# Designed miniproteins, single chains, continued (3), part 37

Each design is a single chain, and the fold is of that chain. pLDDT is the mean over its residues in the fold that is shown.

## One batch from the design tools (miniprotein)

Design m9338
Fold by ESMFold2-Fast:
Structure m9338 (fold): chain A 94 residues (1-94)
Amino acid sequence: ARAEAEEAFRRALEAAEEARRAGEAGDAEGAAEAAGRAAEAGRKAMEAWAAAGDAAGAAAAGVYGVGGAAEAAILAGKAAGNREAYERALEAAS
């Protein structure tokens, strides 16, 4: 449903922001955890909007929710030298 998609998208954006802040702080573990939450919420929003026939909403959820969180986690993992957290973030974003 559209309302469910909007709520899930909001959660994805909030988690993506957490991942970005953790990434800036060099917290690879925190960034990976937040990225995982953002990816899950983003996928839920994409599926709900696609089911409602809103292709633009589904695309936005993928780009801003999942993509943004994945970038933050990747950067944090590399900066911290934490290969496991980096790989976990990539897997969560897929």
Scores: mean pLDDT 68

Design m9339
Fold by ESMFold2-Fast:
Structure m9339 (fold): chain A 86 residues (1-86)
Amino acid sequence: SADELYTEGVRALAKGKYKEAAELLEEAIKLEGYTTAEQLRLLGLAYAKEGKYEEAIRYYRKALELDPSDGATRAQLEELEKKLKA
């Protein structure tokens, strides 16, 4: 189920298995047919940890479109933009 894939993705992220986490979270979103700001933020984090900064930035921007009040995600986005430019 989508809930099981999401839970597995979160666990993979906690274990530092960032590539597997991104794959599981993407599959969860596909099965649900919709996405949440939290799911997009976690995908952004997984890609950022893999050094895929452009992908991470795109997911963080999408997360902020769904939840503009998330100051933590905004701060993470700003730091990634600095890393991409460096």
Scores: mean pLDDT 84

Design m9340
Fold by ESMFold2-Fast:
Structure m9340 (fold): chain A 59 residues (1-59)
Amino acid sequence: SMAEKLKEEQERAIENIREAKEKYGLPEEVVEEAIELVKQGKFDEAERLIVRAILEVTD
């Protein structure tokens, strides 16, 4: 179902965020905000937030 696909997409996005936190040492506040955006279905906003945080840490 579409609901199952959405849950799978949310789970995958949250796993990716957690991996980025572990790999790059992202701030807890950014990780929490990105996870909340994913739970709200705001995948693009969550991705932009995490990408920005990674770029700031890796520069």
Scores: mean pLDDT 84

Design m9341
Fold by ESMFold2-Fast:
Structure m9341 (fold): chain A 66 residues (1-66)
Amino acid sequence: SLEEAQEEVERLLVRLVVEERITPEQAAKIGRLASKGELEEAARLAEELGLDDLAQHMRELAKTLE
């Protein structure tokens, strides 16, 4: 479900902030897009930040929710 996908993305974003791979502000931007169901746009932003694995995962979630 979209709800489960959003929760998973949120957990991954928290981990990335704790690991200092992204800032809380960057995590908030990606999380906001994901919460709107804009997983493809969220994936694009993640790719721009070098988070290729997260971007791929979000695209896979978007396909599953289609």
Scores: mean pLDDT 81

Design m9342
Fold by ESMFold2-Fast:
Structure m9342 (fold): chain A 94 residues (1-94)
Amino acid sequence: SAEELLKKAKELIEEAKKAIEEGDLEKALELLEEALELAEKALKDPDPEVQAEAKELLEEVLKLAETVLKKATDKELLLKAIALIFRAIGLLLE
C-alpha cells in the first residue's frame, strides 16, 4: 500500500540522517536512494494527500543528498549524490 511505502521511506530517511551524523556517507546515499524509489512508487497513487506526502519525502531526500555532496571528498560518492539530487528534482517537477 502507499501508506506502507511512505512509512518505510520515512524510516529510511531517519536512518540516513543518523548515517550522515556518523560519517557513513555511502550508507546514507544507499538509504536515500531506497527512500527515493519508495516515494516515487507512492507518487503514482491517485490520492492527492499521498502525492503531497511523497513530494515532501522527495524534498527531504534532496536536502540530505545535498548535505552528503557538501561532506563527500570521494569522486564516486560525489557522483552518486549528484545523480540522486537530479533524480529527486526530476520527480518533484512532475
Scores: mean pLDDT 88

Design m9343
Fold by ESMFold2-Fast:
Structure m9343 (fold): chain A 57 residues (1-57)
Amino acid sequence: DKDDKLGEELRELIENKAEEEKIREVIMEYLKSRGVKDEELLEEIVDAILERIKELQ
C-alpha cells in the first residue's frame, strides 16, 4: 500500500531528524504521483502535514 509506505518513509525521516525540506520533498513527490496537479494545493497540503508533524514532536 502506497499510503503505508509513505507513512513509514516519513517516520524514518522524522526519527533520523531529516531536514524539513527533505520531508517536504517526499510528501510533494507522493502527492504528485497520486495525481495532485495544483501547485498551490500541493504547498498547502505539505505545509499542513509539516505543521502536524511539528505539533507531535
Scores: mean pLDDT 72

Design m9344
Fold by ESMFold2-Fast:
Structure m9344 (fold): chain A 67 residues (1-67)
Amino acid sequence: APEPPLTPLEVAILRTLLAAGRPLSAAELARALGVSQATVTRHLRRLEARGLVAREDGRYRLARAPA
């Protein structure tokens, strides 16, 4: 079965990463979204587990779309 749908905050994280066009730290995402770093980190772990984001040098980016 497909995974449960994204939360509004998870959608906002993905949109922020897309708009930035670069890897962002959890702290940068927390500042951009007006939430705690702990909250962002929790959702980033879920997004990474789903293959929607990837960790790069302590930062997070959108996962590469297969060509």
Scores: mean pLDDT 78

Design m9345
Fold by ESMFold2-Fast:
Structure m9345 (fold): chain A 65 residues (1-65)
Amino acid sequence: SMVSRYTGLAIRLIGYEIEGKVRVEKRDGAYVVTLLEDDKEILETAEEFKRAAEEVGVKTEIIKK
């Protein structure tokens, strides 16, 4: 389901945040995901999370450092 996909990707991003590879901030009902490493897998995970989050009505922005 869309909710199951969103939840699974959210857990994966939490793992990356614990490892210091991304920063996730919630601002005015939207998520801001900052990528702290130039890693294709992390970028692809963030892009999939954005699509899944927006399908369930949560706006998401991705910032590259």
Scores: mean pLDDT 82

Design m9346
Fold by ESMFold2-Fast:
Structure m9346 (fold): chain A 82 residues (1-82)
Amino acid sequence: SAIEERRRREREAIRRAVEELRKRGEDAEAARLRAEALLELDVLRRAGASREELAAAARARAAELAGTPLEASLRALAATLA
């Protein structure tokens, strides 16, 4: 009983630590993808891309990131530019 209780607490602690690591990884990955998308759009803008070209690029990136929170943000940006 004491052994089972100790093992349960150990497993719960490990599970919580793994969940925190996954959450941190998800946040870092989302930030990286957002920064990458914004950098690509900025490069195109500095190269003289039109508003229509920027909107098309944002839509293309949104399609590549389908199912992520970034999809909605990039589609909203594309709508603003169109």
Scores: mean pLDDT 76

Design m9347
Fold by ESMFold2-Fast:
Structure m9347 (fold): chain A 66 residues (1-66)
Amino acid sequence: SSMVQQQIDQIKQQAFEEIDKLPDEEVKETARASIESAAKISKLRGDPQFAQKAAEAVLEEARLLS
């Protein structure tokens, strides 16, 4: 379980680094909140793939809005 939690935290950290490059503060704040929620659900499910797919979808949308 700790390895799964570490994988999810790593996915979250990488997504936050990509979000931090975006120019729009509202988009950044919304994307971070979405990733945080996805990471929490992913940990409850024990499924890092959920966090990975959510991060990809949120980053794609955030880039379109930027």
Scores: mean pLDDT 87

Design m9348
Fold by ESMFold2-Fast:
Structure m9348 (fold): chain A 75 residues (1-75)
Amino acid sequence: MAVQVDAIGATLELPNGKITKVYLLTDESGEPVVRASPDQESAPHVDETKELLQTESISKVKFIDVRMEKVVRET
């Protein structure tokens, strides 16, 4: 069954001018998890999204926009 969960969407500008978007969600225990996509399929804890963010140096990443969104999760 699909349920809606609260997430924080963050838009990041990489040093080469490329823009990417990531989502922060919460587990049942309230632990934050990071995803590159809002899709409903099972996401690894952080590895794939971390690789996306570490294309360039994190110290050179700029936050452009941060807002709350609702993401559909299949359970």
Scores: mean pLDDT 55

Design m9349
Fold by ESMFold2-Fast:
Structure m9349 (fold): chain A 87 residues (1-87)
Amino acid sequence: SDLERAKKLLRLAEELLKAAREAVENGASLGEAIGLVISAIGLEFEAELLLKKTKDEEAKELAEKAIEIAREAKELGMEALKKAAAA
């Protein structure tokens, strides 16, 4: 269902945000930082597609939250990437 898909996307976004925060705090390799950014872009894209197609209001709200969290994870991943590239 759209609701189950939205819940999955939100869970994945929250896990990715945690990983991105840890990468900024503890350091990450260039490859790890690139992986975080790519994963965040992909997750944002999937959540945006769900948001555009679903008629379920709860699924829309969860997809919007997943988009916000994925965008934050992308910004943190980019910061980890800048730090790794400067080392």
Scores: mean pLDDT 89

Design m9350
Fold by ESMFold2-Fast:
Structure m9350 (fold): chain A 60 residues (1-60)
Amino acid sequence: SKKEELLKLVKEGVRAVGEQIDKILEALREDPDDKERLEELEKEQKEVNEKLLKEMKELE
């Protein structure tokens, strides 16, 4: 059902966002002055969020 698909997508999305946050925190612990790495991780997070929002809208 659409509800089960939406719940699965939300759960997977929350997991993916959590993993990206962990990667950013790890990068900050290793070298907070590595701006190129941090900018790349920010871009990846934005792309993950945009993909999730698009997939959720497709299920509406």
Scores: mean pLDDT 77

Design m9351
Fold by ESMFold2-Fast:
Structure m9351 (fold): chain A 69 residues (1-69)
Amino acid sequence: MEKVKKEIEELIKNKDYEGLYKLLKEIALEAGWDEETADTLAKRLVEKLKNGEITEEEVIKFPEEALVS
């Protein structure tokens, strides 16, 4: 979990939004979400981050929220 959070931070810092989308989608799929839901949620998080609607901290918290429940 900690390693994944750092990977998300690095992707955001480098503005690698395609890499971030792929990682977030993979995390959601591993957490048991279906392909369509995982894809939609990953895309929304990346778009909201790009638009300043959510913080980097909120994106980093996503794996913790998805994997613990």
Scores: mean pLDDT 76

Design m9352
Fold by ESMFold2-Fast:
Structure m9352 (fold): chain A 76 residues (1-76)
Amino acid sequence: YTWTIYLPLILSIFLLVSAIFVYRPHLAPALVVGMVITALLTVWAASQGAPKTFVVVNSALLLITALIVVVKVIRE
């Protein structure tokens, strides 16, 4: 249970930081794969009864990360 909550949260924060600080075209596929894996883990955590607040926060972090990646890829 503890890992089910912490693992997606840590991954979401890591992806957000990576998206902000890393601007390299060759890393975009890795960021996309990471986002998909984190989204699947968040859904799995929700199915295991993770707190609603955690799911909302994690989803918000993923959305912000996706927006940053899309803006960086499209604008550049």
Scores: mean pLDDT 71

Design m9353
Fold by ESMFold2-Fast:
Structure m9353 (fold): chain A 60 residues (1-60)
Amino acid sequence: SSALREQGEKLVEEGRKYASQGKFLEAGRKYIEAARKYLQAGDTKAAQEAFDLMREVLLS
């Protein structure tokens, strides 16, 4: 749904804000919540991009 995609987009923006502050664990948590919202919306591409952002801040 559009509401789930909008929630995912908001969570990605919150994650980017945490990442810019060096709060990588908080950023990663926001990105995984975004991925969940995108999966619920059926947007597998956006979910994969959110998982990639999570991996960048936590694992790279």
Scores: mean pLDDT 86

Design m9354
Fold by ESMFold2-Fast:
Structure m9354 (fold): chain A 70 residues (1-70)
Amino acid sequence: SLREKALEYLVKAIELGSPEVQRYALEAKRALFEGDIDKAIEYVRKALELATDPEVKSYLEEAIKYLREL
């Protein structure tokens, strides 16, 4: 369920984010599928640094919270 929640928020960030945010969020999704949680968090942090939309930032912050609980 935590993995599903992290994935849900990553998908929301991909749908609304800029191309740069989408690129890093997709890399985070890939790392999550590979089981590399630390790498997934790193990519979400990179996406968060590039995000300007408060809604996209909120989705990325929620994704990090769920990833940290894994």
Scores: mean pLDDT 86

Design m9355
Fold by ESMFold2-Fast:
Structure m9355 (fold): chain A 57 residues (1-57)
Amino acid sequence: KLEEAKRLFEEGKYEEAIKVLEQLPEDNPEAQFLLGRVYLKLGDEEKAREYFEKALK
């Protein structure tokens, strides 16, 4: 799932990457970090910040 989301992100399929990442556990730092990167690409800085904060521990 995480590798699938990374490939979707690299292909610019941000909405599909989000759908895959939302199925992963909230305590997965790599998934949270990738969600932050996706939301930055979509221009949603507030959501990006939220996910980056969840990834950093």
Scores: mean pLDDT 79

Design m9356
Fold by ESMFold2-Fast:
Structure m9356 (fold): chain A 79 residues (1-79)
Amino acid sequence: GPATEEQKKALEEAHRHANEGQRAYQNKDYETALEHYKKALEYLEKAKSALSPDTYESLKKGLEQKIEELEKKIAEEKA
């Protein structure tokens, strides 16, 4: 169905948080990167019906993989 303005804005916020997560990751600020990728995933879920199923699943999987990687890095640094 047609995307709502709320869904379009959620997609923009998902992209913004994903970009800020990448910047934090490049600066080795893994905890900040993790928070941004988690927010990106939340906004992506809100925007689900604005995306094709294949695009949604691809983006979701990418964010989930980055979240898992960051959780492992943070655990290693605290060990």
Scores: mean pLDDT 85

Design m9357
Fold by ESMFold2-Fast:
Structure m9357 (fold): chain A 78 residues (1-78)
Amino acid sequence: MPIEKLRKAAEEGDVEETSRYGLQVVSEIRTLAPEDQEAIDRAWELVDKTVEATERGDIEEALKYVEELEKLLEEVKK
């Protein structure tokens, strides 16, 4: 599951994998809710913030953004 791989990449401080799996999570949200532009835009914002926090080594902040992204993913599944 891309969201779990994103969390692991962020925990390990792997910027490249965090970006890669973040993009996969955005793709999943787009697939589940293709007409929900606000959800898609929010997913991009959260991925960008996760990548930036990972680049700074701020794992705590990166994981907070992953949690918000996971909540967004659960919302679009309903």
Scores: mean pLDDT 85

Design m9358
Fold by ESMFold2-Fast:
Structure m9358 (fold): chain A 92 residues (1-92)
Amino acid sequence: SPSPSREEVAERLLAEVEALLDRLGVDPATREAILAAARELIRGQLEGAPQAEITAAGVRYARLLLDALVRSGALSEEEAAELREDIAATEE
């Protein structure tokens, strides 16, 4: 079977993030901010950006997504706090 290209995988991942945000009823401004952060993370990976830059983009995306999940009721503040600590450890 043909393997998808990295670009095709990136397009699929963005579409899945969009579908998730739509299911959660995320407001348009928050939706655009999360998608912009996801696009920056994907761009950095595809362009071979330094690992520190990729990590920073990933942390930004993850934090925005966690805030949206809490706001939608999909995660509690307690669960989000634990995940934010795990994300912070990734920056070390």
Scores: mean pLDDT 80

Design m9359
Fold by ESMFold2-Fast:
Structure m9359 (fold): chain A 97 residues (1-97)
Amino acid sequence: SISGTISGGGTVAAGEQVTVSVTLNASDSNSYTVSVSMQKVGTTEYTELGQATLKPGETLTVTFTAPKEPGTYEITAYAVDSNGNVTKLDSTTITVV
Protein backbone atom coordinates (compact mmCIF):
# COMPACT_ATOMS: atom_id res chain seq x y z
CA SER A 1 0.00 0.00 0.00
CA ILE A 2 1.00 3.63 -0.44
CA SER A 3 0.66 6.52 1.97
CA GLY A 4 1.96 10.06 2.38
CA THR A 5 2.19 13.09 4.61
CA ILE A 6 1.47 16.77 4.07
CA SER A 7 3.34 19.43 6.04
CA GLY A 8 2.05 23.00 6.17
CA GLY A 9 -1.30 24.65 6.82
CA GLY A 10 -2.66 27.00 9.48
CA THR A 11 -4.06 30.52 9.62
CA VAL A 12 -3.05 32.86 6.77
CA ALA A 13 -4.02 36.30 5.53
CA ALA A 14 -5.75 36.69 2.16
CA GLY A 15 -3.19 36.99 -0.64
CA GLU A 16 -0.23 35.75 1.44
CA GLN A 17 2.14 33.08 0.10
CA VAL A 18 1.60 29.54 1.43
CA THR A 19 3.95 26.57 1.08
CA VAL A 20 2.95 22.91 1.59
CA SER A 21 5.08 19.79 1.07
CA VAL A 22 3.90 16.25 0.28
CA THR A 23 6.09 13.18 0.85
CA LEU A 24 5.16 9.89 -0.83
CA ASN A 25 5.69 6.64 1.09
CA ALA A 26 5.47 3.17 -0.42
CA SER A 27 7.21 -0.22 -0.08
CA ASP A 28 7.80 -0.46 -3.86
CA SER A 29 10.01 1.48 -6.30
CA ASN A 30 7.20 2.53 -8.68
CA SER A 31 6.49 6.05 -9.93
CA TYR A 32 3.20 7.75 -9.01
CA THR A 33 1.56 10.95 -10.22
CA VAL A 34 1.05 12.99 -7.07
CA SER A 35 -1.37 15.93 -7.22
CA VAL A 36 -2.27 18.56 -4.64
CA SER A 37 -5.63 20.33 -4.78
CA MET A 38 -7.49 22.85 -2.63
CA GLN A 39 -11.23 23.01 -2.00
CA LYS A 40 -13.09 25.74 -0.16
CA VAL A 41 -15.01 23.87 2.55
CA GLY A 42 -18.75 23.84 1.86
CA THR A 43 -18.37 24.61 -1.87
CA THR A 44 -17.53 22.88 -5.18
CA GLU A 45 -14.64 25.33 -5.80
CA TYR A 46 -11.50 23.27 -6.54
CA THR A 47 -8.06 24.56 -7.48
CA GLU A 48 -5.12 22.39 -8.55
CA LEU A 49 -2.01 23.62 -6.73
CA GLY A 50 0.57 21.32 -8.29
CA GLN A 51 1.53 17.87 -9.50
CA ALA A 52 4.68 15.80 -10.00
CA THR A 53 5.78 12.26 -10.71
CA LEU A 54 7.29 10.92 -7.46
CA LYS A 55 8.97 7.73 -6.35
CA PRO A 56 8.70 6.57 -2.70
CA GLY A 57 10.58 8.91 -0.37
CA GLU A 58 10.38 11.89 -2.76
CA THR A 59 8.71 15.20 -1.90
CA LEU A 60 6.60 17.67 -3.91
CA THR A 61 6.72 21.25 -2.59
CA VAL A 62 3.96 23.60 -3.74
CA THR A 63 3.83 27.37 -3.18
CA PHE A 64 0.63 29.29 -3.91
CA THR A 65 -1.16 32.54 -3.09
CA ALA A 66 -3.86 32.24 -0.43
CA PRO A 67 -7.37 33.01 -1.75
CA LYS A 68 -8.78 36.50 -1.23
CA GLU A 69 -12.11 35.12 0.11
CA PRO A 70 -11.98 34.35 3.86
CA GLY A 71 -12.86 30.81 4.90
CA THR A 72 -11.56 27.31 5.52
CA TYR A 73 -9.80 25.51 2.65
CA GLU A 74 -8.90 21.83 2.60
CA ILE A 75 -5.66 20.89 0.85
CA THR A 76 -5.53 17.23 -0.24
CA ALA A 77 -2.81 15.13 -1.86
CA TYR A 78 -3.60 12.13 -4.08
CA ALA A 79 -1.39 9.54 -5.77
CA VAL A 80 -2.36 7.86 -9.05
CA ASP A 81 -0.64 4.68 -10.25
CA SER A 82 -0.08 3.57 -13.87
CA ASN A 83 -3.46 1.74 -13.85
CA GLY A 84 -5.39 4.85 -12.76
CA ASN A 85 -5.90 3.73 -9.15
CA VAL A 86 -6.28 6.78 -6.90
CA THR A 87 -5.08 6.84 -3.28
CA LYS A 88 -5.67 9.75 -0.91
CA LEU A 89 -2.33 10.43 0.80
CA ASP A 90 -3.16 13.15 3.34
CA SER A 91 -4.99 16.44 3.90
CA THR A 92 -4.42 19.69 5.78
CA THR A 93 -6.33 22.96 6.12
CA ILE A 94 -5.67 26.64 5.82
CA THR A 95 -7.93 29.27 7.39
CA VAL A 96 -7.91 32.53 5.43
CA VAL A 97 -8.69 35.55 7.61
Scores: mean pLDDT 86

Design m9360
Fold by ESMFold2-Fast:
Structure m9360 (fold): chain A 68 residues (1-68)
Amino acid sequence: SMEEFEKLLEELERLGTLLAALGDVETAQRIGEIMKEAKELAKTDIEKAIELLKKAKREAQSRIQELR
């Protein structure tokens, strides 16, 4: 759904900001690139865009745990 997609984007923006604050600018930039790709993908396939964001969220959360 569009609502699920929008909430995942908000969550990933927060996670990207946190990664950058923790000094992992490279991962933060990669998350931003994935979000841009997901926004384009959502124009044709919202379900695939949601799956892409879910994968990115898992990766971001794992990386934050490693940096703690």
Scores: mean pLDDT 86

Design m9361
Fold by ESMFold2-Fast:
Structure m9361 (fold): chain A 64 residues (1-64)
Amino acid sequence: SKENMIKAYKEVIADIDKRIAELEKQLAAETDPQRKAVLTEQINILKDRKAFYEKKLAELEKEL
């Protein structure tokens, strides 16, 4: 059902938010410029993934 898909996407978004928070804590404590760049890239990839799922969630909610 669309309701089950909405729930699944919300769970994915929540997991992404948790991963971003963990990486942002690591970035705040990191002093090595190369490791900072890698962490920043990983955070940006997760933010893009979050935006994708948020768009899909909004599309599903419009169909209710």
Scores: mean pLDDT 89

Design m9362
Fold by ESMFold2-Fast:
Structure m9362 (fold): chain A 68 residues (1-68)
Amino acid sequence: MMKIDLTGESEAGIRTIARVAAWEARKHNDPEFGEEAMRLLEEKMRERGVSEEVIREVVELMKQVLAE
């Protein structure tokens, strides 16, 4: 099970975590891991009260990395 902790992370930190998670999924040819990472990160961002605009931008970033 993937563990994501966004406690204390800045917006830039969250974007970095998202990019790394998407890149790892792509590197290991594991689309299921990428989908789960995206879902969990979105859920954790909502739990922390991150704005919907930032959540949308982070999810879009992950989709772009996964599509490359």
Scores: mean pLDDT 72

Design m9363
Fold by ESMFold2-Fast:
Parts: structure tokens; sequence; C-alpha cells
Structure m9363 (fold): chain A 75 residues (1-75)
């Protein structure tokens, strides 16, 4: 119930939001990200394309490191 209620609320807010920075924040929260990570993502979008790209690269690197640690990569 808790996860379903949180997901439904975040999806409803995401559907109602036209601000790219706010959509990025809500998307990160919906994906189980922390409030701090969501705020950093929003700030990166507002700072411009270079900052957004740098943030995206850091998120991708963390996901790759986690996948490797969890044994989800074979080679």
Amino acid sequence: AEWAAREAELLARLAAEDDDARRAELTLLAMGGSAAEAAEGRAAVEAGPAARAAFGARVTARLQARAEAEGLTGI
C-alpha cells in the first residue's frame, strides 16, 4: 500500500507538471531516488545543458557500479 500510494501520487504530479526541472525531480523520486538526489537533478536541469549532462553521467556511473556490485554484468 505504501509504495503504491507514493507511486500514484508522484505519477499524478508528474503528469500535471510542465516544468522540465520539476519533472526531472519527480521522475528521480518515482525511481526511488533520495530527496537530495532529486534536488540535485533539478538544479542541474536549471543550470543548463552542460550541468544536466554531467549529472546524467554521474547517475549512469553509479548505476553501472551498482550493477557490477550486484553481479548483474557478466563480462
Scores: mean pLDDT 63

Design m9364
Fold by ESMFold2-Fast:
Structure m9364 (fold): chain A 96 residues (1-96)
Amino acid sequence: MADEAAARGEEAIEPLVEALSDPDPRVRRDAALGLGAIGEPAREAALEPLLKALSDPSPEVRRAAVVALDDLGLELIEEDPEKKKKYEKALEELAK
């Protein structure tokens, strides 16, 4: 389990979470997608930062956060009504 988590780029989780606060929206977009690509090892550390990214001023960053949260597993969001509302609101804004 630990070796498998390390092989999935677990060392990249903290730098990618920090990159979600970068002034460049392209860096924030790529950080969100990177967290989603790491998957399960990133779920706990990335969930709240990605939910915050759903309210990002850049539509590309918001879209990347939606994709990343879907990759991490929507089941964790479904347990929290406030997190689910943030996710659904982001989907509605992206559809406009």
Scores: mean pLDDT 74

Design m9365
Fold by ESMFold2-Fast:
Structure m9365 (fold): chain A 79 residues (1-79)
Amino acid sequence: DAAEAAAVAAIRATLRALLPRYPEVAAGLLAALDAELAGDLERAEALLRETAARAAPEDVRAVLGAALAAGRAAAEAAL
């Protein structure tokens, strides 16, 4: 619970920080995260597919990797 909240906050903060460098990917992933947190899994999946289709694979990998690493570290620190 606390670990999940910490992970979500870290992912969101990391994606926001990456908006100037990777605007399409970071915005798409933020929208997908918000949809998933609202319980709209179909919309989250559609937003992820759209983001992957519109961005370079290396940019998606860089942004997603950074966000997931930040989330994992925050979750571990909250335990």
Scores: mean pLDDT 84

Design m9366
Fold by ESMFold2-Fast:
Structure m9366 (fold): chain A 64 residues (1-64)
Amino acid sequence: NLLERIKEFAKLSKADLKGVSIDPDIYNDDKLFTVAVLLRLKEEEGVELSEEEKKLLEEVKKNS
């Protein structure tokens, strides 16, 4: 469930968020929304995004 995944991501610490890598190749529309939330949380916590994560965030912005 998307909502439960969002709640799970919101509970991650800054250290946990730094360890999370996102593979863009496997994400469909609903997963892409979940990924968007995760990337936003990483930005809010001040975690540096990888180049792949930045590209994925731009794709989400383009499709929103």
Scores: mean pLDDT 59

Design m9367
Fold by ESMFold2-Fast:
Structure m9367 (fold): chain A 78 residues (1-78)
Amino acid sequence: DAEEYFKKGLEYRKKKEYEKAIEYFEKAIELDPNFGEAWEGLAVAYFAAGKHDEALEVLKEASKRKLKRDPSLPSAIP
């Protein structure tokens, strides 16, 4: 399920395996495109991987879908 992939994404992000974190967050979004936390996790993983342009694109797509962001997450770009 989408939440299971999201949880795996968080685990890989904590291990600083950002490429795998991105993969799992993308899978979560594929199963539930309205899963705002997965979009936020994906953006954070892209920023952490140094892929700032991709992170901004993800945030724009999430905003377009009117998804909520978690304001408590440390963001590279607020």
Scores: mean pLDDT 76

Design m9368
Fold by ESMFold2-Fast:
Structure m9368 (fold): chain A 104 residues (1-104)
Amino acid sequence: MEAAREAAEAAREGARAAGPEGAATAGAGAARGAARHGEGVAGAVAAAAGAVAAAGATATGLAGGDTEAAAEDAAAGAEGAALAGEAAGRGAAEGAREGAREAA
């Protein structure tokens, strides 16, 4: 779960360099890194969701320049990422227990 926050930061940096389209690619890279760290598929999904949310907030700021609109979009993105992370975390815990039993 903490890797998803780091992935969001990396995606924000990538979005600045490549724009909103590049942020999706950077998010995929960060998600792959999280998966390799042993968080599995659910961890990678949470990291990607965080990256997409960050990209959306950035795009709004660039397009509108309206601070209030950007803040609302960022809040919605953060809530979406948090919900996705929560759901992915539960799925990962269940899947990990079943996978461990199958591997044994």
Scores: mean pLDDT 48

Design m9369
Fold by ESMFold2-Fast:
Structure m9369 (fold): chain A 88 residues (1-88)
Amino acid sequence: DDVIAQVQLIKRTVERLDIPEEERKKITELLDKAIEALKKGDTDTAVKHLDEAAELLEKVAKEEKDPELRIGLEVLARMLRDLAEEVR
């Protein structure tokens, strides 16, 4: 599944980001739940968790002082929002 592959790639990217460990863990857990829901064909649950992960990335981005990291977080959030729309 192309969507699952894209979410997995985003998760691997988030795991390598220099962001607070607590927020990183929450985001990756939400992405794992989204992947699990997608594998089961539960699109409503997948969209919910993708949107929650995007919201948390956007929150971290707003508080980030490094402009490159902030832009990267905003791009990842946008990608998750776009994937949620595609699954909808």
Scores: mean pLDDT 88

Design m9370
Fold by ESMFold2-Fast:
Structure m9370 (fold): chain A 75 residues (1-75)
Amino acid sequence: MNVAAARAVAEGASEEARKRAREAVERGGPVDGGLLTPEEAASVGRAEAAGGGGAPDAAGAAGAAAAGVLYEEGA
């Protein structure tokens, strides 16, 4: 629980650090915890989603877009 708060702060203060982490994973180089700590790996993936598009914008944009399509097609 406290980890989520700490992560949110770190994410906002250190977006570059997270970007570098994802770049390292994509390069497939310094990743040695592929199966040893699935929870930690999942936590990293969630951090990417949360920082990249898990914000309220995703929910609002998705809903607005869907509604827009329906209304525009009906016009």
Scores: mean pLDDT 45

Design m9371
Fold by ESMFold2-Fast:
Structure m9371 (fold): chain A 115 residues (1-115)
Amino acid sequence: DLLVDPETDPSMPPRLRAYVLRRRAEGEFVAVLRARGRSIEELSEAIVELIERNRDRLGDKVVIEVFDAEGLLLGEAVLPLPVTKEEVKEAITRILNENNLSLDDVAFVVVRTGR
């Protein structure tokens, strides 16, 4: 399962946990996906499914943030809703290319309210 519970998952780095819980406390929709060992196709599919299930909570935009294993933000994309799997895949690919990263550098993906 790609979906991570930030409150109970012990593999969640403390800084990322604090970030996610703070945004949730402020009333934002925030979900975390585990990227380690996943393909770009699996991640993009999971992200689109998550967005579609929670569209009413996300507003007119979604923010996709990619993090390393230590909870350092590697990059972000803001996408207008509705969004396709291909658009999500392109956004993640762009983040990686612009920062000279590979998918292996990504441990977590955060999907959150962009409003």
Scores: mean pLDDT 86

Design m9372
Fold by ESMFold2-Fast:
Parts: sequence; C-alpha cells; structure tokens
Structure m9372 (fold): chain A 96 residues (1-96)
Amino acid sequence: HMLEEARRLLEEAERLLEEAEKLLEEAKKALEEGNYEKAKELAKEAIRLAKEALELAMEALKLVPKDDRELLNRAIGLALRAIGLIFDAERLLEKV
C-alpha cells in the first residue's frame, strides 16, 4: 500500500528533522560560547540531516493521493521546515 510507504517516509523525515533542529540549537550555543569549530561541525551535520529529511518528504509527496490533505500538508510542512533549517544553518556558518 503506497500510503503506508508515504507514512513511513514522513515518520523518518520528521525524526531526522527533529535531530537536525537539536543540532542547530547546539551549534548556536557553541557559537555564543566562541567554540567556532564545534559550531561549524554541528551546523554542517544539521544541514546533512535536514537535506536527507527534505529528500524523504519529497519522496513521500510523490506517493500521497491529491485528496489526502492531511498527508499532503504533513509532507509539505516537513519539506518547508527542512528548507528553513538549512537556510538558518547556512546563515550560522557565515558567522564562523
């Protein structure tokens, strides 16, 4: 069932994005403490996980029926969160 595969991909995307968000917050803290090396490493890892989450959300979107508003909104929401996180993390890297 394609819908079950879409849900699985979205659950994995959400998990990766939550981890990426935690890493970005740790990167911001490291930057405030003057630990530029740690901030850079954490921000790069956050970008990596967010890009993977974006890929999974986009894959799930291809499997979602047009009339399944709930799954469509979830997939789009996760993709937008991932894009925003990548942008924020890249902005942090400019300060290092």
Scores: mean pLDDT 89

